# Ledger of designs, part 15: designed miniproteins, single chains

Each design is a single chain, and the fold is of that chain. pLDDT is the mean over its residues in the fold that is shown.

## One batch from the design tools (miniprotein)

Design m488
Fold by ESMFold2-Fast:
Structure m488 (fold): chain A 95 residues (1-95)
Amino acid sequence: MTPEEIKAEIESLLYRAKQVLEDAKNAKTVTEAEMLLNVAKSIKKRADELEKYVDEHKDELTPEEYAEFRSLIDETKKVADEAIKVAEEQIKKLK
């Protein structure tokens, strides 16, 4: 992946993570909450894969690019973890 492709993918994942978090807070059925939980877990898994890729290719990135990508990945993982927690809490509440 090029640095531009990495950045675009991380930014897309962060945007999705934020949307999933908002949707999870408003989930009205167990099925909706379970679907959102699966999406949030998928986002976190992809963020973990991108983190590993960025770390393995650190020598191909500028120090500024590496710092920016790691910061965006960390934020994406944090939002995804919150979305997972909220979805799990909604599943328990709606059961």
Scores: mean pLDDT 87

Design m489
Fold by ESMFold2-Fast:
Structure m489 (fold): chain A 86 residues (1-86)
Amino acid sequence: SAADIAFVRESLAGLLGLDLSDAEAFLAALTFYRRSAPSPAVAALFEAIRNGDAERVRELGRALGLSEEEIEALVALARQAKALLE
């Protein structure tokens, strides 16, 4: 939906404004966006980002109608989340 796309875009802009090396701030932001999600599909997207599941992020991003550029930015966030949990 338009609301799902708008929420993901605002959340992406917010996350890209953070110091992604600050694990506490980054993971707290991911948790906040997941819990604030307008739909189960958007909540599942942020859960996939937190879990570092790049394939699932691509599947869910395409299903939501995000651009490939937006999807790859979300995949980069998923990889950063995975790196912080190792």
Scores: mean pLDDT 84

Design m490
Fold by ESMFold2-Fast:
Structure m490 (fold): chain A 103 residues (1-103)
Amino acid sequence: MEEAQKNLEKAKEALKNGDFDTAIEYARKAIELASSDENLVLRAEAYVVLGKAYYKQGKKEEAIKWFRKAQADALTAILTHPEKVSEALRVAQEAADLIKELR
């Protein structure tokens, strides 16, 4: 899982620097590496980064789709992995707020 986390960190850095295409590439790699249910929180965070990058590119509908996926994974993590509830709640709330703001 270290590799998925590293790709997520690179995606967040690219997003912060305005390099939205690079943020999308690294977020997609993090999602692919976090394909198991034990990595729902990391995958949800990667979906949030992917959605934010699409939103910054003016792709609002795409952004909302990824935020909905982030919320679903984060909520599932709360139910299936109570040890991750704090992180999962944070991601679920962030995704919900972003969906509301873009609606």
Scores: mean pLDDT 84

Design m491
Fold by ESMFold2-Fast:
Structure m491 (fold): chain A 77 residues (1-77)
Amino acid sequence: MAKELKEELIRATREGAAAAEAGDVERAAALFERADALGLELGKVASDEEIRETNEEVSAIVRAHAEALARVAEALA
């Protein structure tokens, strides 16, 4: 369960970042909403270590795409 949720969360985050890089604001927003929902479910079943590992991977993806994500946030404001 936790492994599948972690994999789906990382995937949604990567796809969201890719959509942001492409300028697809609606797709990026939808994928990050999915990632947030998956993160909540992961928090119910995952160990503290699994949560920490997942947060590290998510943070790395977000940091690598920070400028594109900032553009999406501005477009949604």
Scores: mean pLDDT 83

Design m492
Fold by ESMFold2-Fast:
Structure m492 (fold): chain A 101 residues (1-101)
Amino acid sequence: SKAVVIVAATDLSAVPDAVAKGEELASQAGFEAEIIRMDELAVGAERGPEAAAEAIAKMEALLQQAVADGAEVFVAIAAGPRADPEIVARVRNVGAQAEAA
């Protein structure tokens, strides 16, 4: 079995928390787990909503590809206190899609 852990921070301050959650999920999924960091989501959120939306679309494409490849997909999400609630909601929706797959 293959496992993929997508690490998503909604802003730069949340990156350490997202990475820690991702490492915990990968440890629980086993040593065949691949960690994919969506660092461009945190950077994109700093640049504005269009850049954040592009990063989220890339994250959704990675999820779809991993599911198509037969991997079990987990999403490690962390949001900082000043994160845009719309970006947080969109990222959490990708996490819900992974859980439903």
Scores: mean pLDDT 79

Design m493
Fold by ESMFold2-Fast:
Structure m493 (fold): chain A 77 residues (1-77)
Amino acid sequence: RGLTVEDLVAAMVELGYPEELARRDAKFLLGEVDEPLPGLTPEQAKKLREAVENQDFETVERLVSSAVAEALKRLLG
């Protein structure tokens, strides 16, 4: 079973993330949209995508939040 946007949204919301932002961020993180997240430069957005693919949760936490990093770790780690 592949990781879905809905799985990531549910995990992020459980950690206190607003659902609307969780869905936007989850779609970007899983490659369904290429538009950078608000507040990230294009260079930071590229690093974030690479960090998710490499399961570099420390970089995810630094660029986005501990809640996003923890949600990804629960689903991918």
Scores: mean pLDDT 76

Design m494
Fold by ESMFold2-Fast:
Structure m494 (fold): chain A 85 residues (1-85)
Amino acid sequence: MEELEKDRERVKKIAEELGVELTDYEINSLVAAYRELRKYFSEEEADQFLKELIKEVAARKDTLSREQLDRFVTEKVAEARHKAR
């Protein structure tokens, strides 16, 4: 629970640094993605990937439904895992 809230704060902080406003739904999707990335990447690499993912979500969130956005995030995490080697 406390660990999940720290992950949410991390996503919010990066989004704020990028000037991106996220809904709770978008934050939850990005937190799930960040936690998945941390299984395969170092904290530094996962943070860098999360930053790029937030930028890509920001560019698409106005044109995608919540279900399409969640699928997009899931696909980007899968791509990152595949490119890791």
Scores: mean pLDDT 78

Design m495
Fold by ESMFold2-Fast:
Structure m495 (fold): chain A 75 residues (1-75)
Amino acid sequence: SQIDELKAQLEETIKRVQEALANKASWEEFLKIVEEAQAILDKADPEAVLSDPTAVALLERLLALIREAAEELQK
């Protein structure tokens, strides 16, 4: 289903943000990950996402990690 594909993409993006943090990726590399995350979310049905607790939890985790990575990698 489309929501299962979204959840898989969110998990993959979370892993990429975690790896960027661990490896002290460049700001440019980090922004590419953020841009890809935005493209994934732009294609998502907001109603379908909000009705799936796992998708909501993954989105919340991704946003928290992006904030953490932005603070660390902009140095």
Scores: mean pLDDT 85

Design m496
Fold by ESMFold2-Fast:
Structure m496 (fold): chain A 84 residues (1-84)
Amino acid sequence: SLSAEEREALRERALEELPKYLEELRKAKDGDGEYAELLLEAIETEDLEGLRRRLLERVDEEEAELGVGQARLAIELVREREKR
């Protein structure tokens, strides 16, 4: 498992890469990215329950949970970046 120091390093890197990640999601949405569109909407609205319901109409529970987890992390990183 990852050490506490490794987890903090990954979090700091994720914060630095967040703007590029969001840009990539917007680019994917404009192409062929219904999944990217759902994630981006959830990140902007912070509606994780809405995201879960919409994903469950399209993918299995495990994949929906992964998508919700990804959006939740992105929301946390957006909030942390705005506080800095």
Scores: mean pLDDT 78

Design m497
Fold by ESMFold2-Fast:
Structure m497 (fold): chain A 72 residues (1-72)
Amino acid sequence: SAAARQAAARAESRRISAEAFARVKAAPTRDEQVAILREAARRLRELGERYDSPEARARADGMETLADILAA
């Protein structure tokens, strides 16, 4: 069902976000933190496109915003 696909996409977007933030906390440099966030944003954007998931797209935008702040 569409609801089941949206639930699965939401769960996967949460997993990608949680893994990214754990990796950011463990990363020794700002450049590595930026790279982790940009890779997570790319994965979340792909997920959002495949499943038409607003939550995945919003999480991708959030990761890109954080990466831009850290890179500034």
Scores: mean pLDDT 89

Design m498
Fold by ESMFold2-Fast:
Structure m498 (fold): chain A 70 residues (1-70)
Amino acid sequence: MEELIREAERAIAAGDLDAASRLIGEVFAQGRLKEAARLYRQLSRVAAAQGDDERAAFFATLAERAEELL
């Protein structure tokens, strides 16, 4: 589980939206909602920095959904 979170952080740092989204989805599926919410918010900021406003909004919504399930 900790390894999956580290892999997600690395994908976010690399700006790899597709890999990060998949890995954070696995964190969410494992019930790690607090970590998933944090990672989706980081990914949303990275997407916005890349000019991908649609994916940035999508990831922000996923973070809010994870926070609501806490």
Scores: mean pLDDT 85

Design m499
Fold by ESMFold2-Fast:
Parts: sequence; C-alpha cells; structure tokens
Structure m499 (fold): chain A 107 residues (1-107)
Amino acid sequence: MEEEERLREIAERLLRAAGLPLTEENLEEVVEALREIMERAGLSLEEVEEIVDEIIAMYEEMKPYAEALKANPDDEKVRAEAKAKQAELRKKYAALIERLRAIAEAL
C-alpha cells in the first residue's frame, strides 16, 4: 500500500520534471520501470527516492534553458547557453551519473 503510493508519487514527479503527460498509461509504465530497477539492482524505496530527488533537481536547473530553447529554437545565443548549462550540469551531477551507470550495469 505505502510502497505503491510512494512509487506513484515518484513517477508523477519524474513525468512532471520531464514535461511528459500525466496519463494513467505513463504513470503505470514509470512505476513498472521503477519496480524492475528496485528488484534487479537491489535498491530500497528510500534509495530510489534519493536518486529521483537528484534527477529532478538536475531537471529543474535545466528547465529555464529548455523553456528558452522551446520558445526560440533557432536562436544561436539560446542554444549556446543551453549547451553550456548541460556541460555545467554534467560536471555538477557527475556522482549521480556514475551511480546511474552502476545501477544500469547491475541490471
């Protein structure tokens, strides 16, 4: 009960951060993916929540740049600023990226 509710909350937060529709189909797909990752990588719900919080923080930092790109897709300055932010985030979240790689290798 509690675990299913928490996984659904995590799925909703991920979909919102990614700018994807909050449909029942999308929610169920993300919940199923999270359950598979937990089972196969041996992660607790708390560890999944921690990883997702970091992913969302990274997405929120990129959000204003993604929105600027959507509004002005052909603007050279907007594209350059988005590229620079992506490089900054890759460095800032290097530990998260390494953790995600280790999880993927465990699957």
Scores: mean pLDDT 80

Design m500
Fold by ESMFold2-Fast:
Structure m500 (fold): chain A 65 residues (1-65)
Amino acid sequence: SAEELAALLARLAAERDAFRQTAARILANVPESLRESVEKTLAELEKDFQERQAAELARALARLG
């Protein structure tokens, strides 16, 4: 289970990096007139993403306790 937790933490970290890279690329290519709307949408998606990652980690930790 320790090995599985380590693998999960590595995967979650990689997924966070991928999300941030994709969001940065989107923002770099958005017209100024739409920037605020896109930033708001990305912030909502990031919050949902963080909540899902936290839930997955919490579930893994519960299996260890």
Scores: mean pLDDT 87

Design m501
Fold by ESMFold2-Fast:
Structure m501 (fold): chain A 100 residues (1-100)
Amino acid sequence: SMEELEKLIEELRELTLEIEKLAPGSEASRVAERAVLAAYTALKDPRASWATRVEVLDAAIAGLEATIARIEESDPEVSALLRRMRELFERMRALVRELA
């Protein structure tokens, strides 16, 4: 499932670019970029435990949910992309837990 994790990271990077295109320099774009970078860094760190990787993904999901709640009414299009990112992070979390 490491190959599946790599594919999910690629899809998350594509969504981050789409969010930046729709809402350049926004908080949503910054939250998306930070979430993807944190997840990628944790997955590539050979010293990180699987428990630590799950915690990083949980933090990313929480950050996305908080941002969605704030922008859902004002920016439904960007909110939909953040919800798609959350779904991909939830899939990553399930795969990481399977590897733990």
Scores: mean pLDDT 84

Design m502
Fold by ESMFold2-Fast:
Formats: sequence, C-alpha cells, structure tokens
Structure m502 (fold): chain A 93 residues (1-93)
Amino acid sequence: MLAEIAKETVREGKRLYEEGLLSAGGLADMVINAVDAALQALMNGEDRERVAEAAELAIEAAEYGIKTAKSESEKKKLQEALERARLVLEQAR
C-alpha cells in the first residue's frame, strides 16, 4: 500500500534528520519521494483518508525542515516539497 509506504518514508526521514544522520536537503528528497508515492496511491484508488494522512505528515516534516535548515538552497528544496505535499492533500480531500 503506497500510502503507508509514504507515511513511513516521512517518519523515517524526519527521525534521521532529527538525529543528525540526514541533511535538510536529504529530508526534502525523502518528503518528495513520499509525496510521489502518496500521489500514486491516490491515482491507484487507495483510501483517500490514508493518502491525506501521508500528505499531512509530509507537510509537517517539510515545515519543520524549513524552520531548522541553515542554508537557503535547502530551504528552497523543502519549500518545493511542501508545495507538492499541499497539492496532494488538496486532491485527496
């Protein structure tokens, strides 16, 4: 189930970032991958509520990354991840 994979990808990315094992740019990549998986889940007819949950977690992770990232390039990449997550959430609602 792609929606559950997306949720776990976001949770893993946030944990690794908080532990200092992943850069803010790396967090953005994991969030983008999770958002792509959530969008594919929606297109495959998976439960819209589960897709929305994955998108909401992706939004939270991206916002956290934006607040804590030190470089403008990392913040920009996280803003792109945030925008993609918001679009998926709107489609799942």
Scores: mean pLDDT 88

Design m503
Fold by ESMFold2-Fast:
Structure m503 (fold): chain A 70 residues (1-70)
Amino acid sequence: GERISLEEFEELVARELARLEELGVEPRLLALARAVAEAMREKLEGMDPAALEEREARLRREAAELEAAL
């Protein structure tokens, strides 16, 4: 199995964001998801896998905090 490439990452993110928008997810959450996806994309080329996993964990935490605030 191949590790996710930058192209695959962008494709997956685009599909998920489109799905969330179709489901009517709150615009603030979509904006947050897009911003974090962009930050991860920028780091993907130079970061090791462990750093990406840590970023994912932080992302999930921030998303949960935003959900709780809604």
Scores: mean pLDDT 68

Design m504
Fold by ESMFold2-Fast:
Structure m504 (fold): chain A 75 residues (1-75)
Amino acid sequence: SEAEALREEAQRHMGVRRFRVLAEDPENDELLMRVVDSETGEEREERVPRKEVLDRMEEYARWVHGEEALEQMRA
């Protein structure tokens, strides 16, 4: 749908500017990510547990859909 396409485009822009997955470390269940501070423009690499990546994606979904819609999806 058009709403899904807009959501994907917004996620792509946010994902590129806010965080990007560079590599996986399956032994530690971590991802190596590049994060960009939108206020300062500083870039850094950090190791993030895989579950935290899902939390960040959930945060984005909450921003796009609102907390009410996200709660309905989890129920």
Scores: mean pLDDT 57

Design m505
Fold by ESMFold2-Fast:
Order: C-alpha cells, then structure tokens, then sequence
Structure m505 (fold): chain A 108 residues (1-108)
C-alpha cells in the first residue's frame, strides 16, 4: 500500500506543479497588461495571485508530509499529502480561471 500511495503522491505533485506553472505564466502575462485593466480586472488578477500563494503554501506542506512519510514509512502521512495535493490543484485551477478572465478584460 505504501508504494501505491507514494506513486499517487508523485503523480499529483507533477500535476500540481504543472498547473502552478500555467497559472504563474498567465498571471505574469496579465500583470504586464495591468495598466489596461479596469478595477474588476485588477481585482481578478490580485485574487489569482493570492490563490497561487495559497496553493504554493499547501503544496509545500504536502511535500513536508511526503518527506516525513518516507522517513518513518507512515501510510497516513501519505494520505494527508494526497489530500493537500488535491487542495493545491484545486486552488491552482481556480487561479488559472481568474487569470484568464483578467486577460480577457485586458484584451478588450
């Protein structure tokens, strides 16, 4: 069971990192166009930036539990890492959605 859960953690970490990279790219693109954003567009961009910081924090915590689980061979810590990685993925997906909306405002 430990090896199976560890593989799931690794797959979710890869997905989380990919989504965080996509969100960061979109946020940087929107930030370059900040002067073209109205107040609503700026609020969407700022919220996307907040969500990415939260996702990075949750990802860091998940990686801490993964490292601890490997050291002590604890299955419950891997399950906690999986839960946190799923949360980080959800936050990154929401940040991508908000960053895309901010970019739409900038292109009008």
Amino acid sequence: EFEKLLKEVDELEEKARKLLKEAEKLIKEAEKLRDKLDEEGKALLDRAKELILEAEEVLGLALFYRALAKKIKDVELLKKAIELLKEAIKLAEEAIKLAKKALEYAKK
Scores: mean pLDDT 87

Design m506
Fold by ESMFold2-Fast:
Structure m506 (fold): chain A 88 residues (1-88)
Amino acid sequence: MEEEEKIYEDAVARLKQLAAFGVDPEEILRVTEEALSRISNPELKKKLIDAALEAVRTVLEMARWFGEDDLVKRAEEAIKKLEELKKS
């Protein structure tokens, strides 16, 4: 499980970077889906999805603050997709 823990840690670090400076919620989804495909541990998968949801919500709050309506819509769509992944 050492490899999966490292994949999770690297993914979470990347998600935090994307949330701080990224304008593309789709990139947060891509990073999350890529890491999920490499993790079999269900607890790590849930933690990763929760981290991704937090990252996209940060982007959504920033987009709303700056009045970026297109980015708000894209972030809301990313949240829906992540919630669907969590239910699977």
Scores: mean pLDDT 81

Design m507
Fold by ESMFold2-Fast:
Structure m507 (fold): chain A 83 residues (1-83)
Amino acid sequence: SAALEATAAELRALAQEALDFVESLPEDREAWLAQLAALFEQAVAEAAARTYTGSAEERRGAYVEELLRLVRERLAEFRASVA
C-alpha cells in the first residue's frame, strides 16, 4: 500500500539521518553506533511485542506506524543525550 511504503520510506530516512549524525561526531563513534543499534533493536522488539488487529495489511501497517513512532521518540532522546 502507498501508506505502508511511505511509512517505510520515512523509517529508512530517519535511520540514514541518524547514521549520518553519528558519522559527523569527532569521537566515540563506535560507542554511539552501538547505542543507535540498540535503540533500533529495542524499538523493533517493543513494536513486535504488541498485538495488532484487522487484516494482514492493516496489521503490517499498524506495526510499521508503531515502529516509526517509537523510533522518532527514541531518536529525539538520543540526539538530546549527545547535545
Scores: mean pLDDT 82

Design m508
Fold by ESMFold2-Fast:
Structure m508 (fold): chain A 71 residues (1-71)
Amino acid sequence: MEVIVTREQAKEYVEKNNLKPMSDQEIIKKVNDLLEKGRPEEAAKLIAAQSLLRGGDGVASVDDRPGKVLK
């Protein structure tokens, strides 16, 4: 299944976890770790939150299969 996170959910995730901008490599590593642990929703929220912190839309979609992310 595909997991979709809205801008509002991304903003709440940033505020709740007091997140700071991460490098692309750090995001990829953490997202892949979460996907391997079977947490695609958390991976999608992290991607959306980091997008928002970088001035993006704060929206993300993640394939819930291990090792797959939005492209």
Scores: mean pLDDT 69

Design m509
Fold by ESMFold2-Fast:
Structure m509 (fold): chain A 78 residues (1-78)
Amino acid sequence: GLSLLTEPWREAERLVEEVLTKDLPLEEKKRLAEEARRLYEEVLELAKRTLPPSVIEALQREAREKEAEVEAHLEELE
């Protein structure tokens, strides 16, 4: 159901927020960013089986925007 997608999506969002807002070592931020990316991919693969293409496209766009924000943040720290 929606709850099976919501929990890992929410966890990915939490990890993104942690990368963007917490004072953590760069390597730890990179690890959290990779875990968030994995969770977004997991949700999108499950969503492809259950949700309409228009909803999947919206989720893909949001995940890409969050990934880009994290990548820009990490580049500024290097």
Scores: mean pLDDT 83

Design m510
Fold by ESMFold2-Fast:
Structure m510 (fold): chain A 62 residues (1-62)
Amino acid sequence: KKILPLSPKEQAILQAIANDPRGKLTQRQLVERTGASSSTISNLVKRGDLVREGRYYRNTPV
């Protein structure tokens, strides 16, 4: 897959999920941990960098 450039906030979101023992975080937990907006999280889901599972977000498996 083509790797698109990630902003510092986008990279922080992916890193926060990767560092979580369960490999998934809610939108609220992501906002609190990274300071990113809900729109940034939604954009990562739209791009396919994140997968939404109910109330949780995970990194897309490669």
Scores: mean pLDDT 76

Design m511
Fold by ESMFold2-Fast:
Structure m511 (fold): chain A 105 residues (1-105)
Amino acid sequence: SEREKALEILEELESDPSAAPFLFPPDPDLMPNYYARVKDPLSLDEIRKMVESGEIRTLEELRERFERLVENALAVSAPGSAGERLAEELRRRFEELVERVEAES
């Protein structure tokens, strides 16, 4: 099912050490500028809860939410920074996982 595929993608993505900065919402006391710049904050934990609740029902909807997470990370990252590199790596890994899961259907 689409839900099972989405959860498999999220489980594998979350297990990657490079995903650590994106797992949970940033602390607003430590990163007030994140919440000033980002109108719709998203973490992998929040996306997982959306899949579990049925708010995200398809791989297309998962991709839309995931791209918002990446866009948010890029919005608060300087060009050439570690933050930009990690966000780009996360996007690449997500696309690899989607392709693999769809091919194994």
Scores: mean pLDDT 82

Design m512
Fold by ESMFold2-Fast:
Structure m512 (fold): chain A 80 residues (1-80)
Amino acid sequence: MVRIESALDAEVAEGMARIAYGVGKVTKDYQFAAEQLRKIRRALEEFLATTTDPEARRAAERALRDVEELLEEVEKLLKE
């Protein structure tokens, strides 16, 4: 379970998303990559709904965009 409470946690979540994508590509387990990316996306969305810190919000919005781009790529691979 990924819990986002700060700007640093958002940056760590972005790193975890890139690792999940890389593992999926190396192992060809795109289902695993998609599931991890969806969990990270949800955690970032929940944090963005509750955070009042502008710096943490910017970090989480940036991480969310990157996670959504990786998830789109993985979902395309799953449909092919």
Scores: mean pLDDT 80

Design m513
Fold by ESMFold2-Fast:
Structure m513 (fold): chain A 91 residues (1-91)
Amino acid sequence: MRVDIMVSNKSGRIIDARTLPDDLEEIERELERMLELAKEYEEFTISIAVEGKPEDAERLQELAIKLAEEEGFEVVDTKQVGTAAKIVLKR
């Protein structure tokens, strides 16, 4: 199964993008790395798309929110449509 994760700034410019296998440990490590890169931005969006079920996107959205909150970011908006999820974060 394929997971696409993209981080973009407020204007929609891509900061980083990754395609990963459905391995939660690898996904967690890459999300942590992408959050570190995003620290220079006041506001950014994490977009997640899965080759799976809507429940898979929901689970990864919840993981991304937890990791972002642990790094001190605030969740300002969340959206899920089918197998795609978006999280808007700020410092």
Scores: mean pLDDT 85

Design m514
Fold by ESMFold2-Fast:
Structure m514 (fold): chain A 85 residues (1-85)
Amino acid sequence: MTREDAEKVRELLKKIAAIPGVTVTSSGDEYTITYSDDPATQAAVDALLAELAAIPGVTVTRDGTTATIKVDAAGEDLLLLGGIT
Protein backbone atom coordinates (compact mmCIF):
# COMPACT_ATOMS: atom_id res chain seq x y z
CA MET A 1 0.00 0.00 0.00
CA THR A 2 0.96 3.68 -0.29
CA ARG A 3 1.70 6.10 2.58
CA GLU A 4 -1.69 7.73 1.86
CA ASP A 5 -3.41 4.32 2.24
CA ALA A 6 -1.56 3.75 5.54
CA GLU A 7 -2.80 7.14 6.82
CA LYS A 8 -6.38 6.12 5.89
CA VAL A 9 -5.95 2.82 7.81
CA ARG A 10 -4.71 4.78 10.86
CA GLU A 11 -7.67 7.20 10.68
CA LEU A 12 -10.22 4.37 10.32
CA LEU A 13 -8.73 2.37 13.23
CA LYS A 14 -8.91 5.55 15.35
CA LYS A 15 -12.59 6.03 14.40
CA ILE A 16 -13.37 2.38 15.25
CA ALA A 17 -11.63 2.70 18.65
CA ALA A 18 -13.78 5.80 19.39
CA ILE A 19 -17.06 3.82 19.10
CA PRO A 20 -18.53 3.03 22.56
CA GLY A 21 -18.22 -0.67 23.42
CA VAL A 22 -15.42 -1.32 20.90
CA THR A 23 -11.88 -2.43 21.80
CA VAL A 24 -8.99 -2.40 19.31
CA THR A 25 -5.85 -4.39 20.14
CA SER A 26 -2.69 -5.15 18.17
CA SER A 27 -1.29 -8.70 18.18
CA GLY A 28 1.90 -9.06 16.16
CA ASP A 29 0.97 -8.45 12.51
CA GLU A 30 -2.80 -8.11 13.07
CA TYR A 31 -5.33 -5.76 14.69
CA THR A 32 -8.21 -7.39 16.57
CA ILE A 33 -11.46 -5.47 16.98
CA THR A 34 -13.92 -6.71 19.62
CA TYR A 35 -17.37 -5.10 19.83
CA SER A 36 -20.80 -5.65 21.40
CA ASP A 37 -23.67 -7.47 19.70
CA ASP A 38 -25.71 -4.22 19.83
CA PRO A 39 -27.15 -3.59 16.31
CA ALA A 40 -26.13 0.10 16.26
CA THR A 41 -22.54 -0.74 17.27
CA GLN A 42 -22.39 -3.56 14.69
CA ALA A 43 -23.66 -1.23 11.93
CA ALA A 44 -21.10 1.48 12.80
CA VAL A 45 -18.22 -1.05 12.94
CA ASP A 46 -19.37 -2.77 9.70
CA ALA A 47 -19.35 0.58 7.83
CA LEU A 48 -15.78 1.36 8.94
CA LEU A 49 -14.65 -2.24 8.24
CA ALA A 50 -16.04 -1.87 4.69
CA GLU A 51 -13.92 1.28 4.22
CA LEU A 52 -10.83 -0.60 5.51
CA ALA A 53 -11.51 -3.57 3.18
CA ALA A 54 -11.63 -1.16 0.20
CA ILE A 55 -8.00 -0.08 0.85
CA PRO A 56 -5.44 -2.05 -1.23
CA GLY A 57 -3.31 -4.32 0.98
CA VAL A 58 -5.91 -4.58 3.78
CA THR A 59 -7.65 -7.90 4.60
CA VAL A 60 -10.68 -7.89 6.93
CA THR A 61 -12.04 -11.12 8.48
CA ARG A 62 -15.14 -11.12 10.69
CA ASP A 63 -16.13 -13.86 13.17
CA GLY A 64 -19.21 -12.95 15.25
CA THR A 65 -18.43 -9.84 17.32
CA THR A 66 -14.68 -10.02 16.51
CA ALA A 67 -12.95 -8.68 13.38
CA THR A 68 -9.31 -9.22 12.40
CA ILE A 69 -7.51 -6.63 10.25
CA LYS A 70 -4.30 -7.61 8.47
CA VAL A 71 -2.18 -5.19 6.40
CA ASP A 72 0.42 -6.17 3.80
CA ALA A 73 4.17 -5.97 4.58
CA ALA A 74 4.50 -2.50 3.00
CA GLY A 75 1.52 -1.30 5.06
CA GLU A 76 3.06 -2.71 8.25
CA ASP A 77 6.28 -0.75 7.59
CA LEU A 78 4.33 2.47 6.86
CA LEU A 79 2.11 2.07 9.97
CA LEU A 80 5.20 1.36 12.12
CA LEU A 81 6.88 4.56 10.84
CA GLY A 82 3.65 6.45 11.67
CA GLY A 83 3.65 5.18 15.27
CA ILE A 84 1.04 2.41 14.91
CA THR A 85 2.16 -1.21 15.17
Scores: mean pLDDT 74

Design m515
Fold by ESMFold2-Fast:
Structure m515 (fold): chain A 82 residues (1-82)
Amino acid sequence: ATVTITFTSSSSKEEGEEMANALARSLKESVGKSAKAEALSDNTFKVTVEAEDDEKAKNAAKGAEEGALSDDRISEATAEVK
């Protein structure tokens, strides 16, 4: 299963990139075989994680989206599992 999290930062591009990289690292350690972060724009970032298990992928996606939305530096966040 693939988990994709997209979020919009209300802070700097550099801080957004640090947040995306931290999220990718966290997700790789908990559920993923691989994780990558990329900047789609100056304030929009994408994290993609390959997970072995669909249930773990769904739980990770929910946790990541909830965590992102609780951060005042993030204005929008969505998570998708495929």
Scores: mean pLDDT 78

Design m516
Fold by ESMFold2-Fast:
Structure m516 (fold): chain A 93 residues (1-93)
Amino acid sequence: MAELKDFKIETRKLPNGDVWLVASFTVNKSGWVTARILVDGEVVASGSFLVEAGEEATIIAKLEPGKYTVSVEVQVEGDEPQRSEPVEIEVKA
């Protein structure tokens, strides 16, 4: 089974005032990956892309001001989905 490593969830504030949630991870196996950002249990961003073993992959979602419980689900093709532990995120207006 592919191993999900170096997983992190961050918020980034852009010069235009937008706040983006940035989820990054590394997979120890090269191949197609489907990644999803879940906010309060709902999928808000989803993407499928090719990753190289040991390289950082990133998926992003824009957040409005508010308080959220965020998790990320990553599935490597042929493997079972792996989900991060939930993280509480607060975006101030």
Scores: mean pLDDT 78

Design m517
Fold by ESMFold2-Fast:
Formats: sequence, C-alpha cells, structure tokens
Structure m517 (fold): chain A 87 residues (1-87)
Amino acid sequence: SVKEGLEEGLKALEEEIAYLKSKLPSLSPKQQEVAEELIKKAEELKKEVRELVEKGDLEKAVEVAREKTKELQELGAELAKLLEEER
C-alpha cells in the first residue's frame, strides 16, 4: 500500500541519517557542513511526510517525498563530489 511504502521510506531515511551522523567525526569541516545540511533537510522531510501520513493525506505525502528527495539527492551528490576531490 501507499502508506506502507511511505513508512518503509521513512525507516530507510532514518537509517541513512543515523549512518551519516556516525560518519560526521571523520569528515573534513567542508564535508561536515554539507553533511549537516543534508541531515537537516532529511529530518525536515521525515517530519513533513510523517505529519501528512498521520492526517491521511497520502497523495500530498508522496508529492512532498518526491520533491524533497530530489533536494536530498542534489546535496548527496555535492557531498560525494567533495569526498572524491578530497581523497
């Protein structure tokens, strides 16, 4: 179901946030800045989607998840580029 898919997505996002937080101490200051912004945006996405799911607005929850996931992917690409350049 759509609700189950959204809940699975939120769980996966929580696991990714926890992993990134665990790596913060090993990152450079510039990498930490991008990683912290990614964590912040991911936490905001998690909160917005959860609130919409609780209200039963599954269609809007899917739309918000899609738009915000794109932003997270762009930040993730920026972090990946910094990790490659600072090898």
Scores: mean pLDDT 83

Design m518
Fold by ESMFold2-Fast:
Structure m518 (fold): chain A 71 residues (1-71)
Amino acid sequence: DKEALKKKMLGTIGEILALIGDKYDLEAKLKKAKKDGASQSVIDDLENKIKDLDSKIASLLRELDELDKKL
């Protein structure tokens, strides 16, 4: 029903916001690592973690769009 869909949408929005927060923290760490001359392996690890978060955010945004279309 519409009420269940609205609750699922709010939950998905909350998950997206949390992941965006995690991404901001990782981007700050990446900027600092590059400035401090960290090894390429450290930089690559941080970049890969950011890419993984981007993929998860994109997936949840697609789920949110599909839920919105069902309302």
Scores: mean pLDDT 86

Design m519
Fold by ESMFold2-Fast:
Structure m519 (fold): chain A 87 residues (1-87)
Amino acid sequence: SEEEKLRAVAERLKENIEEGVKELLASLTKEELEEILREAEENSDLALARAWLPAIKGIVAGKPIEEIVEAARAGIEEALAALIAKL
């Protein structure tokens, strides 16, 4: 089902949160992250991409990695709930 697919994607994202955050920090400059943040805020239709929005905000604000990881986890859970509610 679509719900099972969404849950599987969310679980895979949660399994790799810390690695995903580290990869963003290693791959992108602060300026590139700020651009992604702006685009994500303007495009509310990017449902699973918005799951990373709280983490990107934390990175731009210079928060500790532990807070960034928790923000990413919360964002993934919120995005999953919103997508399932649309089914």
Scores: mean pLDDT 70

Design m520
Fold by ESMFold2-Fast:
Structure m520 (fold): chain A 77 residues (1-77)
Amino acid sequence: MVSEEELDDEVMEALALIIYGIALSEFKRTGDINVLEEGIKLLEKLAEEAESRGYQRAADTARKVIEELKKLIEKKK
């Protein structure tokens, strides 16, 4: 069997960090707050999926980076 149970939590955690990094990079480049909002939406879907699968590492990481993106949005208002 493909090693889904072992690797999926780590893979989803890595994906959350990649989404976060892309959102920050694009925001730094463009100043467009919509990039942060799109990143948050993707991360919220990822967090829900991780939570539904019991992937605590991925879920915790996604929730933490969502809060960091939200702080950036609040500072730009």
Scores: mean pLDDT 79

Design m521
Fold by ESMFold2-Fast:
Structure m521 (fold): chain A 90 residues (1-90)
Amino acid sequence: DLEEEKELAARELGLDDEEYEQLRALDEQLRNTPESEREEMRRLLEELRASYEGPAEARAALFSAELAERAGLLEVAEKLRRYAEREKAK
């Protein structure tokens, strides 16, 4: 349920409905990305995995934040980084 996903994103990530829709649209765009660009994303993820010792949720949030920042979604990226810092502090 999309409405439940938005509610969860608000509670866990601090994203409002519009920010969650922007992130969801970015995720859908990523799934339709050409193989050459997916290779760059795989390299970014491997670099993040090599440099980050912490919860998988925090690492995933940092990767999503990087993608959001590259897409110009600066507030979404900032909120995802704050989530990652909270998870790292646990």
Scores: mean pLDDT 71

